Designed miniproteins, single chains, continued (5). Designs and how they scored, part 20

Each design is a single chain, and the fold is of that chain. pLDDT is the mean over its residues in the fold that is shown.

## One batch from the design tools (miniprotein)

Design m16664
Fold by ESMFold2-Fast:
Structure m16664 (fold): chain A 71 residues (1-71)
Amino acid sequence: LTPEVREALRRLASLVPDEAQGHLAGLVGAIMEGDEEAAEKHRARLKSLLPPEKQEEFDRAYDELVEAVKK
């Protein structure tokens, strides 16, 4: 993994509760495989577990991860 991807993952992990880390791993796997349907499913599940103030931070971190992986 590039340093940019690793940093984005660390940021996402810090926002996600321990109980939901499995969904984060699934999200990352789906993004790296280009499986948009699976990625959206995991993303929606993760956001539903976060309070509104953290959901915006999650969206920003998610966009950073997608951009880092896409390159």
Scores: mean pLDDT 78

Design m16665
Fold by ESMFold2-Fast:
Structure m16665 (fold): chain A 65 residues (1-65)
Amino acid sequence: KDAAIAEKIAALTAKLAANKDDKEKSQLLINQTMNELIEEHGLDADERAALSQRIAAAYAAAKAA
C-alpha cells in the first residue's frame, strides 16, 4: 500500500514538474491523483491528511525544479 502510494506520488511529481507553469493543469493532476488513491486504497481520514501533505510537498518540489 505505502509503496504503491509513493510510486503514484513520484509519477505525479514528474508530471507537475513538466507542467509547473500551468496552474490549472497542476490542480487537475493533483485532484485526479488524490481521488484515484483515495478510491483505490480506501484511505481513512488520517491517511487522507498524510496524503494531502505528501502531495503538497511534491508540488513544492516540482515548482522548485
Scores: mean pLDDT 79

Design m16666
Fold by ESMFold2-Fast:
Structure m16666 (fold): chain A 63 residues (1-63)
Amino acid sequence: RPSLEETIARVRKLVAEGKVPRELGDRLIAELQRLADSGVLTPEQANRFKAALDELRAAEAAA
């Protein structure tokens, strides 16, 4: 699985390329930054991270 920092960078790039809506990208970046800042990876946070990756993949495929 990609690191939180790598995932944030990828979201920023996809938003810049117009492949992901800015609103969705900004929300995902904020959530991922919150997880990175907490320094704690619980099963709930891991599931949310996976859900965010699945959302990114779906948005990228729809673009």
Scores: mean pLDDT 72

Design m16667
Fold by ESMFold2-Fast:
Structure m16667 (fold): chain A 117 residues (1-117)
Amino acid sequence: KQELVDRALELLRKIWEENKDKKYLAVEFLVAASLLAQLDPRAIPLLNELEKKYGLSFYLLGVGLAKNVDRYVEEIKKLVEKGDKNFVPIAYLILALVALREGRFDEAEKWLEKAEK
């Protein structure tokens, strides 16, 4: 439970640090940070950092998608199917965070394991 949240926090920051210059991942980072902030307030500083980097429009879109994530999950699954190496890790992390929010801890752990590779 807390261990999975701690792993997600560490993984999101690592993926972000490695991909800061990839503006085309801005929405996915903001969705992941927004979902994580709903689970743990320790994600709020990262969410604020992402807003400053990408701007208010991407921030509002990411927060809005995280609030209605069930509709966005189908788009995330398509990103995984497309196999874009840059999208796959953050897409797996988003799927893990959705599973964590729904209390599906075994499923969340499987997605985190995939994202950490």
Scores: mean pLDDT 80

Design m16668
Fold by ESMFold2-Fast:
Structure m16668 (fold): chain A 103 residues (1-103)
Amino acid sequence: DPDLERLREMVEEELEEAGFSPEGKELVLKLMDMMLAGKSMEEILKEFGFKNDAELLNHLLSLAEDKEKMAELLSLLDIAHENKLSPAEQVRLFQASRNGQKV
């Protein structure tokens, strides 16, 4: 899926700009892939071995130098997942975030 590959590249670039470790980048990309596969947040937490959203959030924040940018990225992923956005729609959402969150 070319839109999925484009989304993955955009997310990887944002993660690099936020100062994510390679381990953190892989974790966020896996999270995104599972969300795109239609898995619920409960299923995602179970697969990663986290007990709740706070534990996952704290772990992801520990892998980023820019915690505010991480929180924004996680918010966008949550919005995309809740609204079941396609890869193309998620690309547009991330482009809007880069341009100052004009929804």
Scores: mean pLDDT 75

Design m16669
Fold by ESMFold2-Fast:
Structure m16669 (fold): chain A 68 residues (1-68)
Amino acid sequence: SLPFEEVLKRLKEALEKTDDINELMPLLQELFRWAREHPELRRKVLEISIAVTQGDREKALELIDELL
Protein backbone atom coordinates (compact mmCIF):
# COMPACT_ATOMS: atom_id res chain seq x y z
CA SER A 1 0.00 0.00 0.00
CA LEU A 2 1.08 3.59 -0.63
CA PRO A 3 2.13 5.85 2.27
CA PHE A 4 -0.56 8.42 3.19
CA GLU A 5 1.52 11.38 1.94
CA GLU A 6 2.09 9.61 -1.42
CA VAL A 7 -1.69 9.02 -1.79
CA LEU A 8 -2.26 12.76 -1.15
CA LYS A 9 0.42 13.75 -3.70
CA ARG A 10 -1.07 11.43 -6.34
CA LEU A 11 -4.60 12.74 -5.68
CA LYS A 12 -3.28 16.32 -6.02
CA GLU A 13 -1.61 15.49 -9.35
CA ALA A 14 -4.74 13.68 -10.60
CA LEU A 15 -7.00 16.63 -9.65
CA GLU A 16 -4.76 18.98 -11.68
CA LYS A 17 -5.17 16.71 -14.78
CA THR A 18 -8.75 15.38 -14.59
CA ASP A 19 -12.24 15.92 -13.15
CA ASP A 20 -13.27 12.31 -13.96
CA ILE A 21 -14.55 10.78 -10.72
CA ASN A 22 -13.80 7.26 -12.05
CA GLU A 23 -10.08 8.16 -12.24
CA LEU A 24 -10.15 9.90 -8.82
CA MET A 25 -12.15 7.19 -7.00
CA PRO A 26 -9.26 4.68 -6.49
CA LEU A 27 -7.24 7.41 -4.73
CA LEU A 28 -10.26 8.42 -2.63
CA GLN A 29 -10.68 4.73 -1.66
CA GLU A 30 -7.03 4.66 -0.48
CA LEU A 31 -7.71 7.78 1.66
CA PHE A 32 -10.82 6.07 3.11
CA ARG A 33 -8.69 3.05 4.04
CA TRP A 34 -6.24 5.34 5.89
CA ALA A 35 -9.14 7.13 7.65
CA ARG A 36 -10.50 3.75 8.82
CA GLU A 37 -7.14 2.85 10.46
CA HIS A 38 -6.42 6.42 11.68
CA PRO A 39 -9.52 8.10 13.17
CA GLU A 40 -7.66 11.43 13.49
CA LEU A 41 -7.59 11.67 9.65
CA ARG A 42 -11.32 10.92 9.23
CA ARG A 43 -12.61 14.52 9.25
CA LYS A 44 -9.98 15.78 6.78
CA VAL A 45 -10.52 12.79 4.44
CA LEU A 46 -14.29 13.47 4.54
CA GLU A 47 -13.74 17.18 3.75
CA ILE A 48 -11.47 16.28 0.78
CA SER A 49 -14.02 13.72 -0.48
CA ILE A 50 -16.86 16.29 -0.34
CA ALA A 51 -14.79 18.92 -2.20
CA VAL A 52 -13.82 16.38 -4.91
CA THR A 53 -17.40 15.10 -5.38
CA GLN A 54 -18.74 18.70 -5.55
CA GLY A 55 -16.16 19.52 -8.26
CA ASP A 56 -14.52 22.13 -6.00
CA ARG A 57 -10.97 21.48 -7.20
CA GLU A 58 -9.51 24.58 -5.51
CA LYS A 59 -10.94 23.58 -2.11
CA ALA A 60 -9.77 19.96 -2.53
CA LEU A 61 -6.21 21.10 -3.36
CA GLU A 62 -6.15 23.50 -0.38
CA LEU A 63 -7.27 20.71 1.98
CA ILE A 64 -4.64 18.31 0.58
CA ASP A 65 -1.89 20.95 0.99
CA GLU A 66 -2.88 21.36 4.69
CA LEU A 67 -1.99 17.66 5.20
CA LEU A 68 1.29 17.72 3.22
Scores: mean pLDDT 82

Design m16670
Fold by ESMFold2-Fast:
Structure m16670 (fold): chain A 86 residues (1-86)
Amino acid sequence: SELVARALELANSLTPRELVERLLAALEAADAEEIAILAMAMAAQNGGDPAKYLDFALAQAPPAAAYAAAHPEEVREAAAAFLASL
């Protein structure tokens, strides 16, 4: 899968902070494919298998973008909490 390959490339090239910053930008842009790729890259950095999350990430990307548009403060707080847990 090209999306899984891209996710692995980003997981190996970017820091967790850079992935979160790009994910926030992708959520604001409502870019479902980029949201899914970045979510899979974050899973890969945490020892997950991104190929196992592909279908879930693609299915959740559109509702995640909609949620972020409706609840921007909650999304920023969640991102800050995630980064603080690293």
Scores: mean pLDDT 85

Design m16671
Fold by ESMFold2-Fast:
Structure m16671 (fold): chain A 64 residues (1-64)
Amino acid sequence: MEEKMLQYAESVLPSKEVAEEVVKKTLELWEEKKDEFDPSKGSEEQQIGGIFEEEVRKYFASQP
């Protein structure tokens, strides 16, 4: 999962360093939410994907 997210992040984000940071932040946020996991809100992969998309969106919102 992490490697697939990193590959996608590298294709969308301007540098490998930014891609690695976004993936790392996504996984850290997911580990914090793991005790609150709710299967009615989608699969684990779908919920991680939602966090990832939010982090990508925040990155682009903070860039000119």
Scores: mean pLDDT 75

Design m16672
Fold by ESMFold2-Fast:
Structure m16672 (fold): chain A 98 residues (1-98)
Amino acid sequence: KEEQKKIVDEILELLRKMAKAIAEKDYKSYYEYFDKLLELAKKLSPELQEVVRRMLGEMLIRKTAEETVNPNDSELIYLSLEKIIERTRKEAEEILEK
């Protein structure tokens, strides 16, 4: 449980860095963090891997939206990404408490 929690915490940190990279349109850093996240996700239980997979799908949708959005909306997209990360944290904690 403690090992899985540590990996989840590292993934959540990478997700926050990816969200910032999307907001800054730094797609090189985004893909670097994405690759690190995929390596860490392989060490998670299947149930936690599913939570991460859903989160990555939602992040990809938001990244595509950011590429087409007026600059004034970038902060709203970033806030949406932070909400997705917080939901992922809560779901992961519920799994780890079992």
Scores: mean pLDDT 73

Design m16673
Fold by ESMFold2-Fast:
Structure m16673 (fold): chain A 68 residues (1-68)
Amino acid sequence: GPVEIVEVLGAARSGDHLLVGGRDREGRSWLVSFPAGSREGLARSLETGEVAPAVLSEEAYAEAVAMA
């Protein structure tokens, strides 16, 4: 399934995308790009460089939007 980001470390806007740095439940670090209005995006692992689908919870998404 998709990588679930449970901790938001930082967020920034880049055009129509929200960029989020965060961690999954196993403490692995990801950089995720979300299209405007979506909580589903594409994550890149900061440890391995692997690309995977990612999701934010509604609460984590609201936090990321507020940071950006």
Scores: mean pLDDT 81

Design m16674
Fold by ESMFold2-Fast:
Structure m16674 (fold): chain A 81 residues (1-81)
Amino acid sequence: SEAIIEFIRKLAEEIEKTDPEAAEKLREIAKELEELVEKDTPESREEGHKLMEEAAKIIEELYKKNEKETAKIIAKILDEI
């Protein structure tokens, strides 16, 4: 989904200054997801699901580190999408 890729990119931008390592990982995930959408094969869809799982794990760790700020950032992004 284009909306999910956009969400991941916006999340990476918002956390760049506070967690640059997580931001970089999210940017790479978004880039790979975009490339997989262009390929549109069964193999690319399976790889996409694994990348989505990795993004979800990063988001979970962000919540564990700072729940209040992570929730504010996500709410801001959802308002923009």
Scores: mean pLDDT 82

Design m16675
Fold by ESMFold2-Fast:
Structure m16675 (fold): chain A 85 residues (1-85)
Amino acid sequence: MSLREAFEELLEEGKKLLEILKADPNTPESVIKEAEVTVEYLEWVLENLDSLSETIQKFLLMAAHTEIALVRKRLGLPLPPPLKI
């Protein structure tokens, strides 16, 4: 898997998780806003990916993966496996 493909998969998962959070009226607004910021962050990374070094891309991918894992944990979903980077 390329780094771009990994970010694209995380963005699609982030968008799906955000819709799940929005569908639950018991989700705090702060949690929804944090998930929205994570989606915007992933879109920014994808737009700027080719201008970033591979080391920075890998660091940002690990950070994004951690944020998605925290949202999954909050929703009671299984944590994703570690990234092969």
Scores: mean pLDDT 79

Design m16676
Fold by ESMFold2-Fast:
Structure m16676 (fold): chain A 61 residues (1-61)
Amino acid sequence: MKIPSPEEFRAALETVMAQLSPEAARRFLEWERREIEETLPEEKAAEMQAEIDRALAELAA
């Protein structure tokens, strides 16, 4: 799969998270963050990590 835009990535995260408990969603986001750090170039990783951090903040509220 090619690297999605931040908007496409956010939509995908929201779709998956809607199907998970808050605890499962947090674990999923933590796993995705790690995979992004290992897989993507720094500039793209930063964009995707910002979307993950936003989702984690929403779960904490």
Scores: mean pLDDT 75

Design m16677
Fold by ESMFold2-Fast:
Structure m16677 (fold): chain A 100 residues (1-100)
Amino acid sequence: SMEEERRAAATLLQLFVQEVIDWLKENPNASAEEKIKQIERMKQNVIDHVRKELPSLAEEVEAALEEIYKEAKKALEQGKSVDEIIELLKKKAREIVERI
């Protein structure tokens, strides 16, 4: 159902954000470039999985993950702290989930 698809998309988004947060907490001293590359890799892994296993959700999930990735990348390039980036990611994820 459309409701089940929306819940699946929201769950995938929340799992992605939690994976990013967990990695940032474990790697606080990684360079901004390394952090950006790791988030991009995590994003691409989720997109590749969804395209293969849940193709009906691919466009919506890809758009949501790209939006979160762009916000994280901008904050990292601006030299924001890990704690500031975590709060930004949580806020952005809530915003996106509310409109799914």
Scores: mean pLDDT 87

Design m16678
Fold by ESMFold2-Fast:
Structure m16678 (fold): chain A 82 residues (1-82)
Amino acid sequence: DILENIKKGIEEAYKTNSLEELQERLAALASTYSDEVVKLIAEAIVESSLSDEDKIKLLEAIASNASDETKAYIEELIEKIK
């Protein structure tokens, strides 16, 4: 399951890196990867065991460098977490 593997990767990165470092890395990925991959990463963050506050911060970092379509999708995910 690709989503589950991405989720576990995010949870591991969260334990081994600062939130700030993870935000920077995810923002960079958003500018490099396809919309489909970026949306999967966003979904994995939503399903992760991270706090809602930290999920929102990571999603906002991705949205800052994402396409307009992916940004709109991520904004909907943030509204569901609130």
Scores: mean pLDDT 85

Design m16679
Fold by ESMFold2-Fast:
Structure m16679 (fold): chain A 80 residues (1-80)
Amino acid sequence: SLAAEIAAAEARLQASIAELEAKAAATGDERYRFLVALGREQLAVAREILARADDLEAARALDEAFLARHRPAAEEVAAA
């Protein structure tokens, strides 16, 4: 079901965040902490989008706003 696919996707993202948290703790590298924060925000935005699943246009607007807001930070991390 779609609900099961969504739950599986969220579980995978949460697992990735946990792995990045472990690397942040092991290395002390601020870039891993930044990626954890970014991943948590991605999860929060995805949950907002899914809560608006009956309104695809509103869901797209939330995703576009997230990407616009975080593009400069993502480019900075990629450059590091």
Scores: mean pLDDT 75

Design m16680
Fold by ESMFold2-Fast:
Order: sequence, then C-alpha cells, then structure tokens
Structure m16680 (fold): chain A 88 residues (1-88)
Amino acid sequence: MLEELLKELEEEYGEAAALLARSMAEEAELSVEEIRKFFELLELIKESIEKGLPYEEIKEIVKKRLGTPLATPSEFFDYLAQKKKERE
C-alpha cells in the first residue's frame, strides 16, 4: 500500500522522500514497484553525496543503474508522464 511505502521511505530517507513518493503516486499514478525503483536511484544519489562524489560521477552512476534512456531528472519525469499515458 502507498501509505506503508511512504512510512518506510520517511524512516529510511526522510520526510522529503515521502512527499516526493506521494507526488509520484498522485500525479504519475506510479505503482509501489515503480516508486521503489526510483528510491533505489535516490539511495545511490544519497550514497554518492555521503562519499563526496562530484556531480559528473553521480550522473554516471545513476545512468548505469537506470539504464537508457534516463540520464537526467527531467528525462525521468518525462518517463513517468509516459507511463501514466500508457495506463490511460
């Protein structure tokens, strides 16, 4: 359930992550699985920030983990919008 996922994400990544997940579910109609995959990405970003990696390295790690074509946050949100259209 979404509320259970939001609770897990708040405990793991903080309140901002839970708010983002709620927005993804409400605006893009994402499944719990799709939201979890996004937070796998967020976890990689968090780990990279904790290690003090530069933006260029973080971008490479993210791109490798997601596969093509999701290289930027903008492309990711475009992907979410496309997934919403596929359900309509």
Scores: mean pLDDT 65

Design m16681
Fold by ESMFold2-Fast:
Structure m16681 (fold): chain A 68 residues (1-68)
Amino acid sequence: MQEKLQQLLDQAPERLRPSLQAYLNSPSGVDGWRNALTTAVQNGASVDDLLQLADLLGQMEQIRSEYA
């Protein structure tokens, strides 16, 4: 689990990593997504950045769900 999540984080664009880290530091689900999206918006994320972030969050959520 941790290795797969770390790989997604390491392969993500540097500008999105704070948002993904906020998600990983949060419980999975709504709170994690809220924290990640809030971090992205505060860091000036574009609509394209938010769409890419949503795809990455979905992949991480799936991995966390499989190991819960």
Scores: mean pLDDT 79

Design m16682
Fold by ESMFold2-Fast:
Structure m16682 (fold): chain A 77 residues (1-77)
Amino acid sequence: MQDVLLEFGVELLKAINELKKQGRDDLAERLAEAWERVIEKYKKNQITEEELKKIREALELIKQGRYEEALAILESL
C-alpha cells in the first residue's frame, strides 16, 4: 500500500506540473484535492482492498496522461 501511494504522489506531482503548464489549473486543483482526500483516508486506516484497486487503476491512467479518467475514479472513492 505505502509503495503505491508514494508512486501515486510522485506521478501526481508530475501531472499537476504538466497540467498547469497547459493552463488546465482547474483539473490540476481537482486532482490534488481528490488525492488529499485519499491520503486522509489512508492516515485513518480507512482504505479498503477495493479502494486500493481503484487507486492502482487511477495511477495507471495518470501515467498514461488520462487525467480526467483518473480524476473520475478518485472522486468515486
Scores: mean pLDDT 83

Design m16683
Fold by ESMFold2-Fast:
Structure m16683 (fold): chain A 71 residues (1-71)
Amino acid sequence: PKTGEEVIENLRKALESPSPTVRLAAVAQAPEAVKTYGLKEEVMELLREALKDPHPAVRAAARRALEEIER
């Protein structure tokens, strides 16, 4: 779906932002994207990339989001 693809692209672009606040917000909103669009595998792949983020808060948020999506 075009809308779901746009959400994945927006999340990917946000994770490439130099601002840790923008990356953190994107990661925190990821579970809602799964709930709304059903893009579980694609979102989880991006969250696994966020686990390697240089900022500890972004990594912690990614772990939490993955746990929420996984159950």
Scores: mean pLDDT 80

Design m16684
Fold by ESMFold2-Fast:
Structure m16684 (fold): chain A 84 residues (1-84)
Amino acid sequence: MQEKIKRAEEVARQKLKEKGVTALSKPIVFQSPDGKTLVLVSGVTREGVVHTVIYTADSELVDETSLKLPDSSGSVEDVLRNFE
């Protein structure tokens, strides 16, 4: 299981690097109601856009989204450090 999660994390990280992210969150591993193991990784671009990708443990893309952080939210790095 850990090896599958690690591979899914690396696939997610490469996907985020393609989007121009400069800082990555810690991966969040969780179970769906259907019992599937999911891996969520977020990354932030220099411009303060947060990209989030969700993969299954088998490295299948479930979802991807993007959100522009407001300038009043403080340091983007501080926001990402609080993602658990």
Scores: mean pLDDT 74

Design m16685
Fold by ESMFold2-Fast:
Structure m16685 (fold): chain A 80 residues (1-80)
Amino acid sequence: SLPEVKLSEEEEKLIEEVVEALREAAARSTDPRQRALLDALVEAIENAKTGAEKLQYLRGGLGFLGAFDPALAEEILSKL
């Protein structure tokens, strides 16, 4: 990670939107394994120390979101 990596306002907003979408997907999940994976991903994004790490977890989050809620994933991607 680069020490001077700064997230744009759009990137920070996208991360917040993905985190909330993942939380909602976890709450709707009836599979405890899927819920645990979604919760772990949210935790990883929130505890990431650098912008680069947050963006890496965001890419993983969009992949999971696309599997659970493709319409919401498409809406978030349209803001990129």
Scores: mean pLDDT 72

Design m16686
Fold by ESMFold2-Fast:
Structure m16686 (fold): chain A 89 residues (1-89)
Amino acid sequence: DYVDYIVEKAKKLGIALDKEMAERIARSVLGDKALLDRALNILAEGVKEGLSAEEVAKRLGESSSRLKSLSSDPKFIKELEKMFKESRK
């Protein structure tokens, strides 16, 4: 149910986060609420500013050592790229 919490929280920030992405984020933040908020805000800023998936992954890795595993995960980067393409106007 923590994954559902992450999806709902992302939705409030304007991010259409899929369950697999939410599960990867959950594993990286390990219940750290402040780190979760930081990760979701970086994703929201990336969508709003039109940043590349690679740049967003870099910002995630630079914000916390725990998020470095996400910034190096090719499957997570691929899911980010798909999410950002879907937000094209």
Scores: mean pLDDT 78

Design m16687
Fold by ESMFold2-Fast:
Structure m16687 (fold): chain A 84 residues (1-84)
Amino acid sequence: SEELEKLKKEVEEELKKATDPIYKKGLENILKAIEALQEGNLFEAEVNLALAEIHRAILRLIGDTEKAAILDKFIDKLRELLAK
């Protein structure tokens, strides 16, 4: 999917700029979920998406609402692509 490849590049660019370890972990999990989807591994994609959601929840808990919102954007887009 061209949409998956575009999303992958956006996540990779964000990961290059990331310095916060929790945010980096969330982005890494999203990247792994995208790569799993590209390989047709739906189970691995779901596992990594769930891990990204955990890191998003931790960011919200510690008050980093901006980084949590960025993870939400990527997670929601990936869920939409998974449903297609």
Scores: mean pLDDT 87

Design m16688
Fold by ESMFold2-Fast:
Structure m16688 (fold): chain A 82 residues (1-82)
Amino acid sequence: MKAQELIEQAKKLLEQGKYKEAAELADQAAKEAIAQGDYGTAAEAYAVRSDALDKLGKKDEARQAALDSTSYAILGIGDEID
């Protein structure tokens, strides 16, 4: 399954207040993107996961996801998708 499609689903769940489901789909998207070597998409997925975890009050996990997002964004400098 395409990691980008999972990210879009996670964003919709965030808008609906389904933070736990959003965090779970964002985690799946990040793992899929990493498995494919798509670090830019992994960074986006971790950013969505961080937001969902922050909304759930899981501040430590949210901070870790934000750091992972930044790390993968640096590795994925070469965003050819626009």
Scores: mean pLDDT 81

Design m16689
Fold by ESMFold2-Fast:
Structure m16689 (fold): chain A 99 residues (1-99)
Amino acid sequence: DMLLSPEEMEKARPLLEKLIKEIKETNPKASALEVAAWVMERFGRPAPRSVEELRAALAELRAQPVSVENTTLIRILEETLEVLQLEEAVKRTIEKLKE
C-alpha cells in the first residue's frame, strides 16, 4: 500500500484541474477514454485504447517513482475511470427504463 504524499497530491492539483478544463473546453464531447488517451499523448506516453489498457497504464504509473507528473497522470486516469464507470451506469439505467 503505497500512498502518495499529501504534498505531492497538492502540487498536482492545479495541473490536474487545468488539464481537465482544457480537455473539456477543446473536446467537450470526448469520452472518458478519449480524455485519458489525449492526456497520456500530451505527456508523450502511449494512449490507452480500452478500459483494460487504461487500467494497465494506471498500474504502470503506480509502479514508477513518485513525481508531480506521475501523480497528475495517476489522478487524471483515476478520474477518467470513475467517469467511464458513471457513463456505463447511466447507459444501463436508460436501457433498463426503455425495456
Scores: mean pLDDT 74

Design m16690
Fold by ESMFold2-Fast:
Structure m16690 (fold): chain A 75 residues (1-75)
Amino acid sequence: SPEEDLKAFIEEFKKHLDKLTLEDVLSIQERALELVKKYPKNKVIAYTAISILTFLSNLTGDTSILEEAKKIAKK
């Protein structure tokens, strides 16, 4: 379900939050985009993905991650 998938994703994100490696950043980004693709009409998932991608962009300085967040928001 979207609620269970979202909860699992948030728990995984929080688990690595204080020890985030570049590999963790890439995995979290891919999972966020997969959730949006799987549940394209779920606004909670869309807003959560936008927030997490924006956070990762700020953390890494990678503006391509922010552009992905903007694409989700434009829909």
Scores: mean pLDDT 82

Design m16691
Fold by ESMFold2-Fast:
Parts: sequence; C-alpha cells; structure tokens
Structure m16691 (fold): chain A 116 residues (1-116)
Amino acid sequence: MVEVVQSGGGTVPEGGSLTLTGKVSGVDFSRSSVAWVKDSGPGRGLGVAGITADGTVSLGERVRGRATISRDPAAGTAYLHLSDLRREDTGVYVVLAADGEKLTLAAGNGATVTVV
C-alpha cells in the first residue's frame, strides 16, 4: 500500500518562501510520480507542480518561476519549494503519489499555506 506523510506549510508574509515535503513509502519510490495540487474548495485539484519517476518536471502556470520541485530517491522524499508567495497562493496543498503503473495512488492529508 502506498503511504504519503506530508509536512510543511504555515503562515508566511507576502514575498516569503516555504518548502513542503512528501515522504512516500509502500512502493519503490524510483518508479513513483509525485505531484502537488492546491485544494481551493469544490473546484479543487489545481495542479501546482509535478515530477515523474524519471525526474521530468511540470509546473503550473500560476507558479512558474516561483516553484522548484525535486526528488531524493534515497530518502523516498519529494520537495516543493515555493518562493515570492502571493495572497492568491493561500490554500491547502495536497501531495499525491502514484506508482508508475498507476494502479496505486495515495494522497497526503494536506498542508495549509497562509500568505499574509
């Protein structure tokens, strides 16, 4: 079973930065894709950033130039660093992990980011 332990988040000033982390277990991390989505309510699931098992990165338009996503396969951990934060970045960020065969999907419990 795929498990995701999510950490990070908090209150940051406008223009500030933070790092969100997702630790993936129960699968071979080297075969897993990881993505962060922003839950903004009923229309939830706005893609923020993703990284595939082979290290290919995709960034949502709203965070281009302000987000970095990376993997540490030895630790089984993915990192999302957000910089130059704006009030519109406020929300709950959920990390998703998928096995390369996409038969197993897991989600973290979310991390709240508040920009003031």
Scores: mean pLDDT 76

Design m16692
Fold by ESMFold2-Fast:
Structure m16692 (fold): chain A 95 residues (1-95)
Amino acid sequence: AAALRAAARAALARARELAREVEKQVPDGRTILESVEAAEAALDAGDYAAALTALHGARQGARKLGEKYPEIRELAEELEAEARRAADLVQAAQR
């Protein structure tokens, strides 16, 4: 479990970096950053269910922002992919 948790933290750190870049480019980006940060806090607390819920929110938010702002579509797709990878790793660590 420790190796999977470390991998999940690394994916979350990457998602946070991408979410900060989104926040700089579009006004609605802050909500996704808050979701990623909530997922990191939940994972650190051992609350895998809360981490997965927050990551689901981040993924949906990223997809919607990519549709609303074509200028950041590629960045939003990268953020969605990293949030999905983090969710998969969190789910694997929970087992």
Scores: mean pLDDT 85

Design m16693
Fold by ESMFold2-Fast:
Structure m16693 (fold): chain A 65 residues (1-65)
Amino acid sequence: SSEQLQAAQRTREALLQLVRHMKSEGVPREEGEETIRRMVSHLQKQYDIPESLAQEILEEALREL
């Protein structure tokens, strides 16, 4: 649905901002990965984001980390 796509896009933007913030603060990669995975899981549940879109967002955030 349109709402799910909008939620996915906002989630993607939030995760990428979080990645940039963690990198600027010198957060270790392993800790950053755990944080990203938890946040994606939380937001997927909260906004009913399709698993396929949540997986794409997760993979992109992990690549940017």
Scores: mean pLDDT 85

Design m16694
Fold by ESMFold2-Fast:
Structure m16694 (fold): chain A 62 residues (1-62)
Amino acid sequence: SVARGKELYEKYLKAMFGEDAKQGPELTLELLRNGHRAIPSFSDMFSDEELEDLLAYIKTLP
């Protein structure tokens, strides 16, 4: 799941957040954690399983 989350992060979240996502993985974690399914684009772009994979990957970052 971590490897899958990494692929999803690199392909989709990096394109959405650009430099902000690359400079602050902790910031990206805060956005995912606070918004979760409350962020419409995430709710529409990813399944619940894919969101869990993304969270698992982000938790491995510093």
Scores: mean pLDDT 59

Design m16695
Fold by ESMFold2-Fast:
Structure m16695 (fold): chain A 65 residues (1-65)
Amino acid sequence: SRAAQQAEFVAAVAEIAELLAKETDPALRQQVIDQINDAFITYSSEGYAAGLAKLKALLAEMKAA
């Protein structure tokens, strides 16, 4: 459902924000911000599912690092 997808998007953004708050390297912080912006651009151009997939991929990469 749309509500479930919106909840996943909000949760992914919140987890990325928590991980970003722990990052002290300004260059790495900017890289993450650029990737979040790319996900929002993808959401606007290709739709919600494509944007969410990019956020989930970013979150998975941040957790694996």
Scores: mean pLDDT 81

Design m16696
Fold by ESMFold2-Fast:
Structure m16696 (fold): chain A 58 residues (1-58)
Amino acid sequence: SAAEEAARRAAEGLRAGDAGAAAEGVSQMIKQGLDAEQAAEAVVRAGGPRAAAERLVG
């Protein structure tokens, strides 16, 4: 659930143009054990734009 909450915050940050919130969400997902591809996919599933999510994680 912590990774899902982080993905939701990252997606919200991307939709709002809040780069800091988006980066913090990705950092928390990585701390929960997700790799960059898994983090990007989690952000997309939470409603973040795919291209922006992929750029955010690398």
Scores: mean pLDDT 82

Design m16697
Fold by ESMFold2-Fast:
Structure m16697 (fold): chain A 76 residues (1-76)
Amino acid sequence: GTTVSTSTFDVKAGQEVTVRRRAGPRDALVKVTVKDSNGNTVYSDTRRVAAGEVAESTFTAPSTGTYTVTITETDL
């Protein structure tokens, strides 16, 4: 798969974070990985998404801090 997005955000412990990615013109496997500031993975999900559809993942932040979201897409 190809990394299509990397972003960082600040949250408080207990906040819900929703990550959304729209698939391109082909059906795809969309993988969302969220890491804390120490590089520990706190959330990971892989979904098959139809062309043009949105993959949506929600997780609750375990601690206050800066998190990095990486989205990887593999065309099918």
Scores: mean pLDDT 80

Design m16698
Fold by ESMFold2-Fast:
Structure m16698 (fold): chain A 88 residues (1-88)
Amino acid sequence: DIEEQKKAAKEALKKLEEAIRKGDEKSALSYARQFVEAALASGDAEFLKEGAERLRELARLAQELGMDTGVVIALEYAAEELEKLAEE
């Protein structure tokens, strides 16, 4: 169900932001993966574009809070891939 996947993606984004604010890099990467999987499963191009913008905002937050560069790069790469898939 597309709406269930969108709900799962939104919950993963919320938990991702919480993990970033707590400096929990392992949880941040886990929730980022959960978000991407749910967003892709929704198949909604507009939702993928909105998700990419949210991931870029969260990458900036992670960088501002001094989180590991690998986490920042992972979030930016995920955003770029979601934008690319939304264009198709």
Scores: mean pLDDT 86

